# Designed miniproteins, single chains, continued (3), part 70

Each design is a single chain, and the fold is of that chain. pLDDT is the mean over its residues in the fold that is shown.

## One batch from the design tools (miniprotein)

Design m10563
Fold by ESMFold2-Fast:
Structure m10563 (fold): chain A 84 residues (1-84)
Amino acid sequence: SAEELKQQYIDTAEQAAGSLELGAEKYDKIDKKAGEILREAARRVQELRDQARASTSAEEAQRLMNEAAAIGQKAIEEAEKLIA
């Protein structure tokens, strides 16, 4: 159902934010800026998750979660460049 799809998107975003926070703790020990980039990405993903929760449709939730995924991916790539 649309409600189940929406919940899957929210659950995925929660897991992604948690992974970014764990990555931030690990990378912070190597490079402070890399840790900050991942923590900021986690906050933005959490904000988009909350918007998806408040959304009126699964389609809107999917759009917000695609945005969250892009934010997380860019943050990981940027952080990895700093610790390379």
Scores: mean pLDDT 86

Design m10564
Fold by ESMFold2-Fast:
Structure m10564 (fold): chain A 113 residues (1-113)
Amino acid sequence: AAEEARRAAEEAAEAAREAGAEGAAAAGAAAAVAGGEKAREDPRAMPGAMGMGAFATAAATARAAGLDDEGAGEIAELAARAAAEGGAAAGPEAARAAAAGLRAGAEAARAAA
């Protein structure tokens, strides 16, 4: 899950870098949808895995486009809600995984910059 989120974040950050700020939201939304689809194909997908991937991807995309931490967080929340619409996750494990994904996304965005 975290490794998949990191890979998705790196791809989204690269796309955002090429498109500039205009592509940030579109790249994040597209990655969130793609993540959701993959989770639907895998019946063993953990609850919230879609949200974690979308969160990390959107954060990386926003940061790569030059948004501040507040802006990156807002984009990440939007993407996470879209991806997690059909699922629910709770507990410390989900929180840790989300934090790890967000950090991976931020790191990928810095590497892409």
Scores: mean pLDDT 50

Design m10565
Fold by ESMFold2-Fast:
Structure m10565 (fold): chain A 70 residues (1-70)
Amino acid sequence: SIEEIAEKLKKDALETLQSLIEENPEDWKEGLELLIELVKEAAKKLNIPEEITKKMIEELKEEAKKITGV
């Protein structure tokens, strides 16, 4: 289902985000921006609805703030 595809993409993106911040903490904002663009592109190719993609991006931003303490 589209929900399962979206959940898998979200999980992979969150794991990638954690690794990016851990490996390059000084450049975390740039890493987040690049990851968001990759997620948008992947979501388009997978035909994920825009509303689900927007929620996923907001979750990535919230997680980045939690990890970085910003």
Scores: mean pLDDT 85

Design m10566
Fold by ESMFold2-Fast:
Structure m10566 (fold): chain A 90 residues (1-90)
Amino acid sequence: MSEAEQLVIEAGEKVALARMYLWLGKHSEDKEEALKFYEKAIELAEEAIELAKKALEVATDEKVKKEAENILKEAEEIKEEAEKNKKEVE
C-alpha cells in the first residue's frame, strides 16, 4: 500500500474508536465516566484529523484523497459532537 493508503486506514481505525467512545459517553449513567469517554473520543478524533490531513498531503490518487477527505469530515463531526456533549455534562 502507499503511505497515503496506510494513513487513511489508520485514521479510519481512530474514527471507529472515537465513535465507540462517543457512544459509551452518551449511554453512561455516571457523569464522571461519561466525561472520560467524551475526552477519549475527542483525543481519538484529533488523532484521526492529523492522520487524515497527512494522508491528503502525500496522496497522489484521487480515490485516496476522497477517502481521506471523508475521514477528515467524519472525525471533525465526532470531535464537535463529543465536545458539545462534554460541555452539557460539565
Scores: mean pLDDT 88

Design m10567
Fold by ESMFold2-Fast:
Structure m10567 (fold): chain A 73 residues (1-73)
Amino acid sequence: SEELREEARELLERAREYRERARELREKAREMRERGEASEEEIKKLELEAEIEEGMAALLEGMANFLLEKAKK
């Protein structure tokens, strides 16, 4: 079904947005740690926020994969 493939594509685009936000948070945390100007708690919070964004992306990717498998029939 082409409709299922289109829905999967939209989910993958949203997942990419979450992955990009996670990457930015990870990069910020790395830079803050390297500069030594931020508390460990602040850095941990950014890393946790990145993990949450990555979790959202993984969920959307899983849903997209499910739809793509159904579309093959």
Scores: mean pLDDT 87

Design m10568
Fold by ESMFold2-Fast:
Structure m10568 (fold): chain A 55 residues (1-55)
Amino acid sequence: GPLSAEQNAAGAAASAAGARAAVLEGSDTGRKLGWEQLAKAGLTREQARAAGGGA
């Protein structure tokens, strides 16, 4: 289902942090680190996926 505005904003911020990590690595490792950053933000995998636009 849809996320609350607060959860969506938190997910977007965490997703941006993950994207930065991926850019710094420029590799598959960076993509994995990006996912780990979403988890470190305290989001569930489902919340992170929904907020990140579907993975």
Scores: mean pLDDT 58

Design m10569
Fold by ESMFold2-Fast:
Order: sequence, then structure tokens, then C-alpha cells
Structure m10569 (fold): chain A 97 residues (1-97)
Amino acid sequence: MEEEAEKLIREAEELIREAEELAKSDPEKALELLREAIELLEKALEIASEEQLPRLATALKQARDVIMELEELKPEEAKELLERLNELGDKISDRII
């Protein structure tokens, strides 16, 4: 389980990085990558140990920063993804506290 959570977090981090690179040039592709990254983070949270929660929280923050860049170009889609990230952030906070 720990290795699977680690793999999901790593894959999500890579997708977030690619989305950041594409955010201004190809916002549609960036949104697709962010949706996939959020799905991976949701799966990771279900199987993650408490030790992995800070890395998950960091990945959520990175995803949020990219979505904020997309908000000007794709406000409706950005809002959808921000709502999903807020739900994930709440779940992580509940487990850390």
C-alpha cells in the first residue's frame, strides 16, 4: 500500500508539472492533466499513510496554483477543479489534525 500511494502521488506530481508548463499555451490540455492528477490524488488519499499526507497536501497546493493560472482562461472548469481540491484538502486536514 505505501509503495502504491507513493507511485500515485509521484504520477500526480508529474502531471501537475506538465499542466503548469502547458497552462498558458494549451489550457485545454492543462485541464485534462489536472483532472487526471486530482483523480490520482483522490486514490492516493484512500490508501496513504499519515506520513504521506504532507506530500499529498503539497501536491494539492501545486495543483491549486496551476488552476489559479487557468482561472482567467477557463473560469468554469477551474472552479470545478478548485472545488474538488478543497474537498481533498478538507479530508487531508481531518486526518492530520
Scores: mean pLDDT 83

Design m10570
Fold by ESMFold2-Fast:
Structure m10570 (fold): chain A 60 residues (1-60)
Amino acid sequence: MVTLRARFSDIRRLIGAALRLIGDFPEAEVSLEGDTLTVTVPDDPELIARVRAELAAFES
């Protein structure tokens, strides 16, 4: 398992990212800790890359 973390200054983006990840990656475990989104995924390089790309889209 690999854990990815992203911090958001905007709570709307944080919630939007969490909901999108839950919908797009049912194999991922998503949790929220204040301003931080934590995503735990299997050790699949393709899946990890897709999750990272989606998180990056919410940061830009």
Scores: mean pLDDT 79

Design m10571
Fold by ESMFold2-Fast:
Structure m10571 (fold): chain A 67 residues (1-67)
Amino acid sequence: FNLGNVLFNLGRYDEAIAEYREAIRLKPDFAEAHGNLAAALNAVGRSAEGDAELAEALRLKPSVAES
């Protein structure tokens, strides 16, 4: 998860997506990982997938995806 955040901040969105998906695999209820995955997907133009992940983040913890 922390590596995914570093990759996202560096603009390495495809690698950040892979790290966030791994975080979700280890902890499927990780709302922060779903929210960050949504942001990374939207950054690479995969908006439909990003919207789906944002909805999952909001379902798990509404406050996390708002920032």
Scores: mean pLDDT 77

Design m10572
Fold by ESMFold2-Fast:
Structure m10572 (fold): chain A 70 residues (1-70)
Amino acid sequence: SLSGAQVATVAGLEIAGAEFELELAKRRNLPVPDEVIRGLEETLELAKKHGVPESIIKRMEEVLERLRAA
């Protein structure tokens, strides 16, 4: 099973990828892909279950809100 440290690493990568996709979507005036939103939602659920630091959780939630609003 995944450790909390492994989930934290995955969360960091998913945040970076989601921020990139959000900026790309804004620049191109295109929708954010559904798989980006779902991937971040799934990782957020795992991060909460594995006790990932609150700072990472909050950043994931902020990016997810921005993705959903785009």
Scores: mean pLDDT 83

Design m10573
Fold by ESMFold2-Fast:
Structure m10573 (fold): chain A 82 residues (1-82)
Amino acid sequence: SDLEKAERYLKLGEKYYEQGKYLEAGIYFEQAGIYYDRAGDTEKAIEAYRKALEAYRKAYEKEPSPLLQAQIERLEREIAAL
């Protein structure tokens, strides 16, 4: 189910975040948000997207890139639209 996929991606994001692998963590948290949104759980989708945003910001602090800045800005807009 979409909810089971969301939970799995959320746990993967948390694991990579704990390891300091913030880019990978952000990607997994964003996937969790997508699947929570598909499951109709808007609150959990927003929480997962906010975790992705935090992870991407930490990745940007370590290694700034124009692509990552654009990704952060896109995700901020997506959260605002939910």
Scores: mean pLDDT 90

Design m10574
Fold by ESMFold2-Fast:
Structure m10574 (fold): chain A 88 residues (1-88)
Amino acid sequence: MDKEELLILVEILLEKGKISKEEAEKVKKRIEEGKNEPDAEYIELSEELDRYKTSLEVLRERLANNESIEDVDPEILEIYEEVEKKKA
């Protein structure tokens, strides 16, 4: 997941009340500093963000491989659609 997609995810999760404003600000600051590795994990700043990030990356890989997504949580599908819509 790239920096732009991570920033969009943080915004969506904050709007849905899944993460606190404090967690969102800490993650955004780290992303905006631009010093993180491409595969940087944010679990120490927000465990909720890390869980959603991982779930979305798994969903994206399955979609790219034309695999079934019927077993994916509808909430994860909704968040994925919102991220893709904001990226466009």
Scores: mean pLDDT 73

Design m10575
Fold by ESMFold2-Fast:
Structure m10575 (fold): chain A 59 residues (1-59)
Amino acid sequence: AAARRAEALATAEAIAARGGGRLVVEADGRPVIEGIDLRGLSDAEAAALGAALETAAAL
């Protein structure tokens, strides 16, 4: 499901940007977040980021 993976990555990137960070996809395809300040995110945004990263990693 390439479309679902792309949507999950886009969601993770948007939330990461709100925390001042960015999404990086490693050579093995694993998404990681760099430079994020998690204290700048709400609990709901942090949970949504985690769920989006798990979805992208599973697909």
Scores: mean pLDDT 76

Design m10576
Fold by ESMFold2-Fast:
Structure m10576 (fold): chain A 62 residues (1-62)
Amino acid sequence: MKLIVRAIEDYTAKTDKELSIKKGDIILVTERVDDYYWYGKNLTTGEEGLIPRKYLELIEEL
């Protein structure tokens, strides 16, 4: 299941597997890895990686 989400806060990636986001960025979530992390592509930057789900708000389920 794919999701369109928005970043509600800035987050800086701590590893090369994580995605940096800025508040207001739109992310296409392609995988829900676990209860804490989702995998997605930042549509603003084109980068992809793991994001802590607590910094994201749901816009639409695809």
Scores: mean pLDDT 84

Design m10577
Fold by ESMFold2-Fast:
Structure m10577 (fold): chain A 58 residues (1-58)
Amino acid sequence: GAVDAEAVAAGDVEAAGASIAAATGLSPEQARAVAASLAASAPEDARAAAEALGAAEA
């Protein structure tokens, strides 16, 4: 599935992690770690990174 860029930008690590796992095939724990790392970035950078992860899946 697509990465939820809005959840990543909002810092919703649980929703973002689940979305990243679905899009990239990472384990839930690894996807949550990626989501937490993105949430620690500036919101604009986190959103751009989430969109890039979704685009890479396509």
Scores: mean pLDDT 69

Design m10578
Fold by ESMFold2-Fast:
Structure m10578 (fold): chain A 57 residues (1-57)
Amino acid sequence: SPEDLLGRVAGLIRQGLSQAEIGRRLGLSPSTVSTLINALMRRLGVSSVKELRERLS
């Protein structure tokens, strides 16, 4: 589910993985990883990937 994927992506960001590493780990395309990261940014009210990483680290 999208919720399940969002949770897994957030967990991997907290572990310090890059977008490319997340895609490789989850078997997702770069476009899908970008879409999920954008969805996480909207949910957390952050405006950049850097801010998202800081929030989740």
Scores: mean pLDDT 82

Design m10579
Fold by ESMFold2-Fast:
Structure m10579 (fold): chain A 73 residues (1-73)
Amino acid sequence: DEEERREREERLVRDVEETKALLEKDPSLLSREELERLLEQAKGALKQAEELGFEEAVKALKELIEFLEKLLS
């Protein structure tokens, strides 16, 4: 179902963008270990989103990954 697929992508985009916004507002919200786990999960989610053709989710996940890598540097 195309509608279910669209809703799934929209939920993923919202979750990713909200997570990034919260961490931008308060980088101390998560420990270094939690940030590393989140980065690992985001990379896994990116691969799945690319396979599904979720272009907006791919963009949001790439932005989150870049942000997390900068925090962990």
Scores: mean pLDDT 84

Design m10580
Fold by ESMFold2-Fast:
Structure m10580 (fold): chain A 107 residues (1-107)
Amino acid sequence: AELVIRESIFEDAGRRVVLVTLEKERENGRGKIEAVAAVSSREMSEEQLRELALKALEIAKELGVKSIALGLSVGTEEAREEVLRKLEEEAKALKEEFKAASARVEL
């Protein structure tokens, strides 16, 4: 099985942000989207991290994915905690589809 990566690039206050969708192909050739990852190669503010997390959550909802990965190359622990808290609050608001969604912070 192959892992397919799809990237969407957008600019946030002059910074390039990459949203990555991870799709794992099944043995029968049908794709299944396993996770949505949001990654920045630059230092981000708490507001920028929150916006990135919400965009990842929106994409996860549209794709029916319950797992979200947030990759931070630079940032404070306080900023990471705030982003995770926001993801948990949004997951609760989205009921059963996202109540059990796992939020992961990866580099």
Scores: mean pLDDT 47

Design m10581
Fold by ESMFold2-Fast:
Structure m10581 (fold): chain A 78 residues (1-78)
Amino acid sequence: ANAEISKLGQEIAALLMAAGVPPAEAAEVARKVTTAILNGDIEKAKKIVEEAVQKYNLSPETAAKLFELVDKAGKLAS
């Protein structure tokens, strides 16, 4: 069941786009995060989010929301 992981990808892309990340780059980040989670590599998913936060200079609030989504999906994938 990947309904939550599909929702995670959509929410990550939406948060990134709302923060000013171009749609293609937001979709790429969401793809990398969901792929890492599907492979059981939650630490890699968190690293991808951290790199996106640094690259796009995202706010602490946006970063916190992104990590919250990854943590929730990680619990479901475990």
Scores: mean pLDDT 81

Design m10582
Fold by ESMFold2-Fast:
Structure m10582 (fold): chain A 68 residues (1-68)
Amino acid sequence: MSVEELREETLRLLEEMVEKGVISEEQAKAIEDALNQALAAAKTEEEARRHVEHFLRLLQHELASAQA
């Protein structure tokens, strides 16, 4: 999966978390900004991919926990 595809997946997950009331729109924006900043700081596509995968994993875990 490309970095762009992983970023799109992460943004979709953030939207779902807001819709389900897990996080606020303000929190979602802060997370998106943090992700974009991490991607901008990445020196290679491999580093960018690791950053997105880390965010995606954390958000998936948080959503799953909130749904229980």
Scores: mean pLDDT 80

Design m10583
Fold by ESMFold2-Fast:
Formats: structure tokens, C-alpha cells, sequence
Structure m10583 (fold): chain A 62 residues (1-62)
């Protein structure tokens, strides 16, 4: 989980939002309680203009 989360944050910093979203999804798949991975996924989706999907993911992060 942590390795995919770290990959997602690196991809976000590079502007690779689609790849970052996929990395965060993998982190969540391995650890569904990884709150920071939901936050990262929400950010990646928002930067892609997928605001509705970002809001749904953000709600799961609490």
C-alpha cells in the first residue's frame, strides 16, 4: 500500500494525474483504510476535471 501511495505522490508532482490516480487506487485496493490514499486519489481526479468522482472519493476519506 505505502509503495503505491509514494508512487502516486511522485506522479502527481510530475503532472501525471491519470497514472497518479491509478497508483492511489492500487494503494486503496491493498489497504482500504489508507485515508491518505483516498485524499491523493481525490486530488488526482480533481486535476483531471473529474470533480464528481473526486468528491465521492473524498467522502470515503472522511
Amino acid sequence: ALAYYNLGTVLLSQGKYDEAANAFKKAIELDPNFVEAYEGLGLALAFQGKDDEAKEVGAKAK
Scores: mean pLDDT 76

Design m10584
Fold by ESMFold2-Fast:
Structure m10584 (fold): chain A 113 residues (1-113)
Amino acid sequence: SSSLVQSGGGTVAEGSTLTLKATGSADTVGSFGTMWLKEGPNGGATVLIGDTSKRGKGVSSRFSGSKSGTTAYLTISNATLEDTGVYTAVSGGKTSEGVYGLIAGEGAKVTVV
């Protein structure tokens, strides 16, 4: 089975820039890139970034995605109070059933103060 490890997050000041990481392998982030999701207030999710660097429709240019090798990055510039929430990275990879599917990280909590 494939896994995706998220890091970054925590409490940051309004106006700061923060970078969240998702680390996988050649068979996950290296092959499929990463999608970044923000959890909504009712448990739904908004796609912030798809295909590693493609912003979702209506998503602020303050959000950018990139990857280097097996690590994907979500950068949030000029943080606002509305950026408070949980950010989840999703990649592709082999599931426990031996087929290709979606692999999600545990989420990274961001609090803007």
Scores: mean pLDDT 83

Design m10585
Fold by ESMFold2-Fast:
Structure m10585 (fold): chain A 60 residues (1-60)
Amino acid sequence: MKIEVSLEGLTAIATAEYKGKTAVVLREGANEEQALKDYERLVEDAKRLEELVKKEEESR
């Protein structure tokens, strides 16, 4: 599984690809500070999800 996180102006975007399926999460901030916080949260969530998927595949 690969997850890409980007910040486009005030919008934090996370794109996840798994087995040819794509899911996109958008977070629009009211200001730059909120947008950056949303971006950082998506980056942390992405890393955690990639680690969980990797551990599940390695734990069987």
Scores: mean pLDDT 77

Design m10586
Fold by ESMFold2-Fast:
Structure m10586 (fold): chain A 100 residues (1-100)
Amino acid sequence: SEEKEKLRKAAEEILRVVQEAMDRLDANPDASREEKLRILRETVRKVEEILDKYNVPDDVRAAMIRVVAEALRDYFEKGVPKEEALARMREELDRIIEEY
């Protein structure tokens, strides 16, 4: 349960960081593609820092990064609303932790 508690804390911080990035993008819909891609790259770096901070195992790390990348792609490239993308990401992260 200590490992699962650390993974839940990592997931909560990841959700916060991704939500902040999506909020920033929604607030600036006229931003250039280059500016939006910079925000996305910054977000991915923050996610990796969170995973390092909580010593997340490599297999779980890879799964969490995949979920984050999918949510960002759905939001940025497919026009999925922020609330829907975040809800799906939360569900998938919870599933990864439960199956660990």
Scores: mean pLDDT 87

Design m10587
Fold by ESMFold2-Fast:
Structure m10587 (fold): chain A 67 residues (1-67)
Amino acid sequence: LEEKIKQLEKELEELKQRLKEVEEELKRAEADPSTSPLEIAVLEATKAVLEAAIYFTEKVIEKLKEK
């Protein structure tokens, strides 16, 4: 159980790092007037998916810690 929690915490840290990278890419894309609206939409969708993955991973960790 503790080993499984550690693995999930490591995955959570990696997801948070990816989210930060996508947020930085989105800021750069928004600052560039030559960036396609489709490119911005893809980055926004990627951010939403990562936020959802982080949320569910945190909830799984919480449930495992309660047991």
Scores: mean pLDDT 82

Design m10588
Fold by ESMFold2-Fast:
Structure m10588 (fold): chain A 100 residues (1-100)
Amino acid sequence: EEREKIKKLLDELVTAYNELISAEIRRAVARTLLKNGIDVEESQKEIEEADATIKRYRERINKILKELGIDPSKLTPNQIDELIMRFILDPEKVVEELLK
């Protein structure tokens, strides 16, 4: 059913977005450590790994949005956050909106 497909894609979007935010936090921490000369080599590697993870999950999110019929180039990060929050608070309403 189309409804189940949309719900599954939205669940996948939430998961991918949580992974993206986690990687951005790790990158921010590693950048702060690097700036202060703490664990310089490990911090540089963490930044590189986090950047690769961020790129991968941004591509994943864009693919999911396209499958939902949403153009990712027309959405800001705040609008993606709003979509995810609305889905968490009222899943049925968001699914019905995307079915139309």
Scores: mean pLDDT 84

Design m10589
Fold by ESMFold2-Fast:
Structure m10589 (fold): chain A 67 residues (1-67)
Amino acid sequence: EEARQRVLELIKQAAKAALDGDNETAVKYLREAREIAEQAGDETLLKAVENVADLLRYLGVEVPEEI
């Protein structure tokens, strides 16, 4: 599914941005990934985005509550 591939790509880009110290870009990619997952209605994709957001918060990234 096209949405699934795009969400996974955005998650990878968010993780890379966070590792590079670019927290604002990481949050931007996570927000875009969540929006696509919501539009697709895919609970598995939404959970994947939420899990990555929680991991980034654990690592010290300020991720908004809505993600």
Scores: mean pLDDT 81

Design m10590
Fold by ESMFold2-Fast:
Structure m10590 (fold): chain A 65 residues (1-65)
Amino acid sequence: MVSEEELDREVWLALVLMAVAIAVKNGASRDEIRALIDRIVSQLPEEYREEARAFGEAALDARLA
């Protein structure tokens, strides 16, 4: 069973991924999507911020490759 901490982590990562996916679909620029990632990540607990940012950046790079 997934722990409560792991579930929270998955929810935060899913939020970042969803935001990036929607922004890319709407034709947002790379800079606009990075700004969006920064805004979302700044609201997360510190322990998840680097992972969520890296995940969002990887999703962005994969979609714009």
Scores: mean pLDDT 76

Design m10592
Fold by ESMFold2-Fast:
Structure m10592 (fold): chain A 99 residues (1-99)
Amino acid sequence: MTLTPEETAEQLGKRLNMTPEQVKLLTELLENLGNEENARRAAAIVSMLAAGKEVKLDDSVEELLERLDERSREGAEGLAELLLETAKRRERAQQILNK
């Protein structure tokens, strides 16, 4: 079974010790990945938490990326591209199913 955005956020939350509020935000971002800003924000949050850094829910993408080192920032950009590509593939599959 393909993981839902909520299931994905919950699994990442367990691995990264996310707060319930952070898991909820990540779920909302993953549900709306067709937006480049949402993909970049989701990637930045995941990358910050994977690096053991604190994330404030009101932090902008730029503020999150500035707190990452150069290598983690490159990883966050790559993850954002992957998330956006995944969203585009899902939209394409939905178009094929709906004709």
Scores: mean pLDDT 72

Design m10593
Fold by ESMFold2-Fast:
Structure m10593 (fold): chain A 73 residues (1-73)
Amino acid sequence: MTPSELEARRVAHTLLAVQDEEEGNYEEAAKHYKAAADLDRQLGDTVRANEHYKKAAEAYKKAGKQEEADKLS
């Protein structure tokens, strides 16, 4: 996967996460934020990765999935 492909996938996952969050689908939002963070890590963007992992953890907490949230902290 090229850096451009990683960038496109990251953007897609963040957009899906925002939509899921707005719809109250917090577990799905958390999965998409985590996927975006994993892609940020592959791109070497540690600042964005930390931001997206934090959003994923917050979404997991809202979904009642504290154990999953704790894994991202």
Scores: mean pLDDT 84

Design m10594
Fold by ESMFold2-Fast:
Structure m10594 (fold): chain A 55 residues (1-55)
Amino acid sequence: AQLSREQKLSHARAFADYMLSQNVPLEKGKEALEKLFADDPEVREEAIAYLESLY
């Protein structure tokens, strides 16, 4: 199913929170987000900025 932009952002942030909780290094977290949201640059950039704000 297609997700709305808000739903995609919510899932991206939840995924970022999960990666941090599992002690994933920032650089690997950024790589994972870049791969998962390769076709959604706005969601990708927002998710990466959020992840970076947690470190």
Scores: mean pLDDT 77

Design m10595
Fold by ESMFold2-Fast:
Structure m10595 (fold): chain A 61 residues (1-61)
Amino acid sequence: MASNDQLAELAARTVALYAAGASREEILAAVRAWMDEQGFSEEDKEYALRVVEFALDRLDA
């Protein structure tokens, strides 16, 4: 089950990876692997991926 702290960490990690020069594809792959490791439910993964994509869209704009 995803906590607010886990979602905040995921968003921060996404921003850090983007700032380090990782591609969108690499970032999405890394966050999916991290969510699998954390035991995210399918619903939590969907929500978290939307947060990640939203953050990347904001950074890419």
Scores: mean pLDDT 77

Design m10596
Fold by ESMFold2-Fast:
Structure m10596 (fold): chain A 68 residues (1-68)
Amino acid sequence: KEEEEKKKEEFAKKLLEEKLKVDGIEIKEESRKRAIEEAKNNYDDIVNRIKETDKDDIYSEILKEVEK
């Protein structure tokens, strides 16, 4: 519902912003929207990967922030 969509969108935005900082590249607004939608659509897979690896890194921190 609304909370689920909000969490997914916030997670996707933070994930994209971190990747853009690391790469230091400019992307088109359309590519930005697509990246956010892809992260939202793969939210469950991303969360499962974080849990599977038992690695507390930037992805885990982003997930904790959006759960707040």
Scores: mean pLDDT 65

Design m10597
Fold by ESMFold2-Fast:
Structure m10597 (fold): chain A 57 residues (1-57)
Amino acid sequence: AVTALPLKVVHAAARLLHDNPEPSDEEIEKAAKEVGVSPETVRQAVDALRAAIEADR
């Protein structure tokens, strides 16, 4: 659940999705480095936010 993640991770995931709806693994790893978490954590946030955005459409 994205609400359980630090806000900086959620913001990073939102920025990735705003610029590219299908972020590359490289973009995810870069964002993870910047916020100090694993790429897995950022990927989970991206997937959850993408699902929420798609459901809103």
Scores: mean pLDDT 74

Design m10598
Fold by ESMFold2-Fast:
Formats: sequence, C-alpha cells, structure tokens
Structure m10598 (fold): chain A 61 residues (1-61)
Amino acid sequence: MEEIAKIGIDAFVERAMKGEPVSEEERLAVLAFIDYATGRELSPEELERAKKAAEEIKKKM
C-alpha cells in the first residue's frame, strides 16, 4: 500500500512540475497524506484530508 501511495504522489508532483492546473484543495489533501505517511501526529481535520488524499491517489492509479 505504501508503494502504491508513493507512485500516486510522484505522479501528482510530476503533473504540478509540468505546469498542469492543480486545485488548491487537492494540493492540501496530498500534503496532509504525506504528513500522515511520515508518522506525524495529525489533528482530526488533517486526518480527514489525509484519508481523502489517499482515496484520490488510489482512484487516479
């Protein structure tokens, strides 16, 4: 699962580097997911965003 999430994050970063439009909400959700994956303690709001980001990454694979 961690490897799959990493591939999704890498694809998102590649899109952003190419100058493709990325929503601010999508960007914030991916950042929250990275914080979650690195073992940082999350607030309830951040945890909700992390879950949403994980689902979006899985959906785009």
Scores: mean pLDDT 64

Design m10599
Fold by ESMFold2-Fast:
Structure m10599 (fold): chain A 66 residues (1-66)
Amino acid sequence: MTFRITNTGSVTSFIGLVLRLIGDPRFEVEVVGEDTLLVTYTGSEEEARAFAAELAADPRYRVEEL
């Protein structure tokens, strides 16, 4: 599953997210802009949805399923 993630918080929170996702081989991460990521999860659809729900609960991030 592929998600567009937009950071509405600080640059520090965005860098932290990028480093966390790049460190996990189940994620393919493309930096599209200074505050926007395209993220593809290569594991199960259930795990991908759990990830998206957890991240969407954080008010610093907007998550859109593509």
Scores: mean pLDDT 81

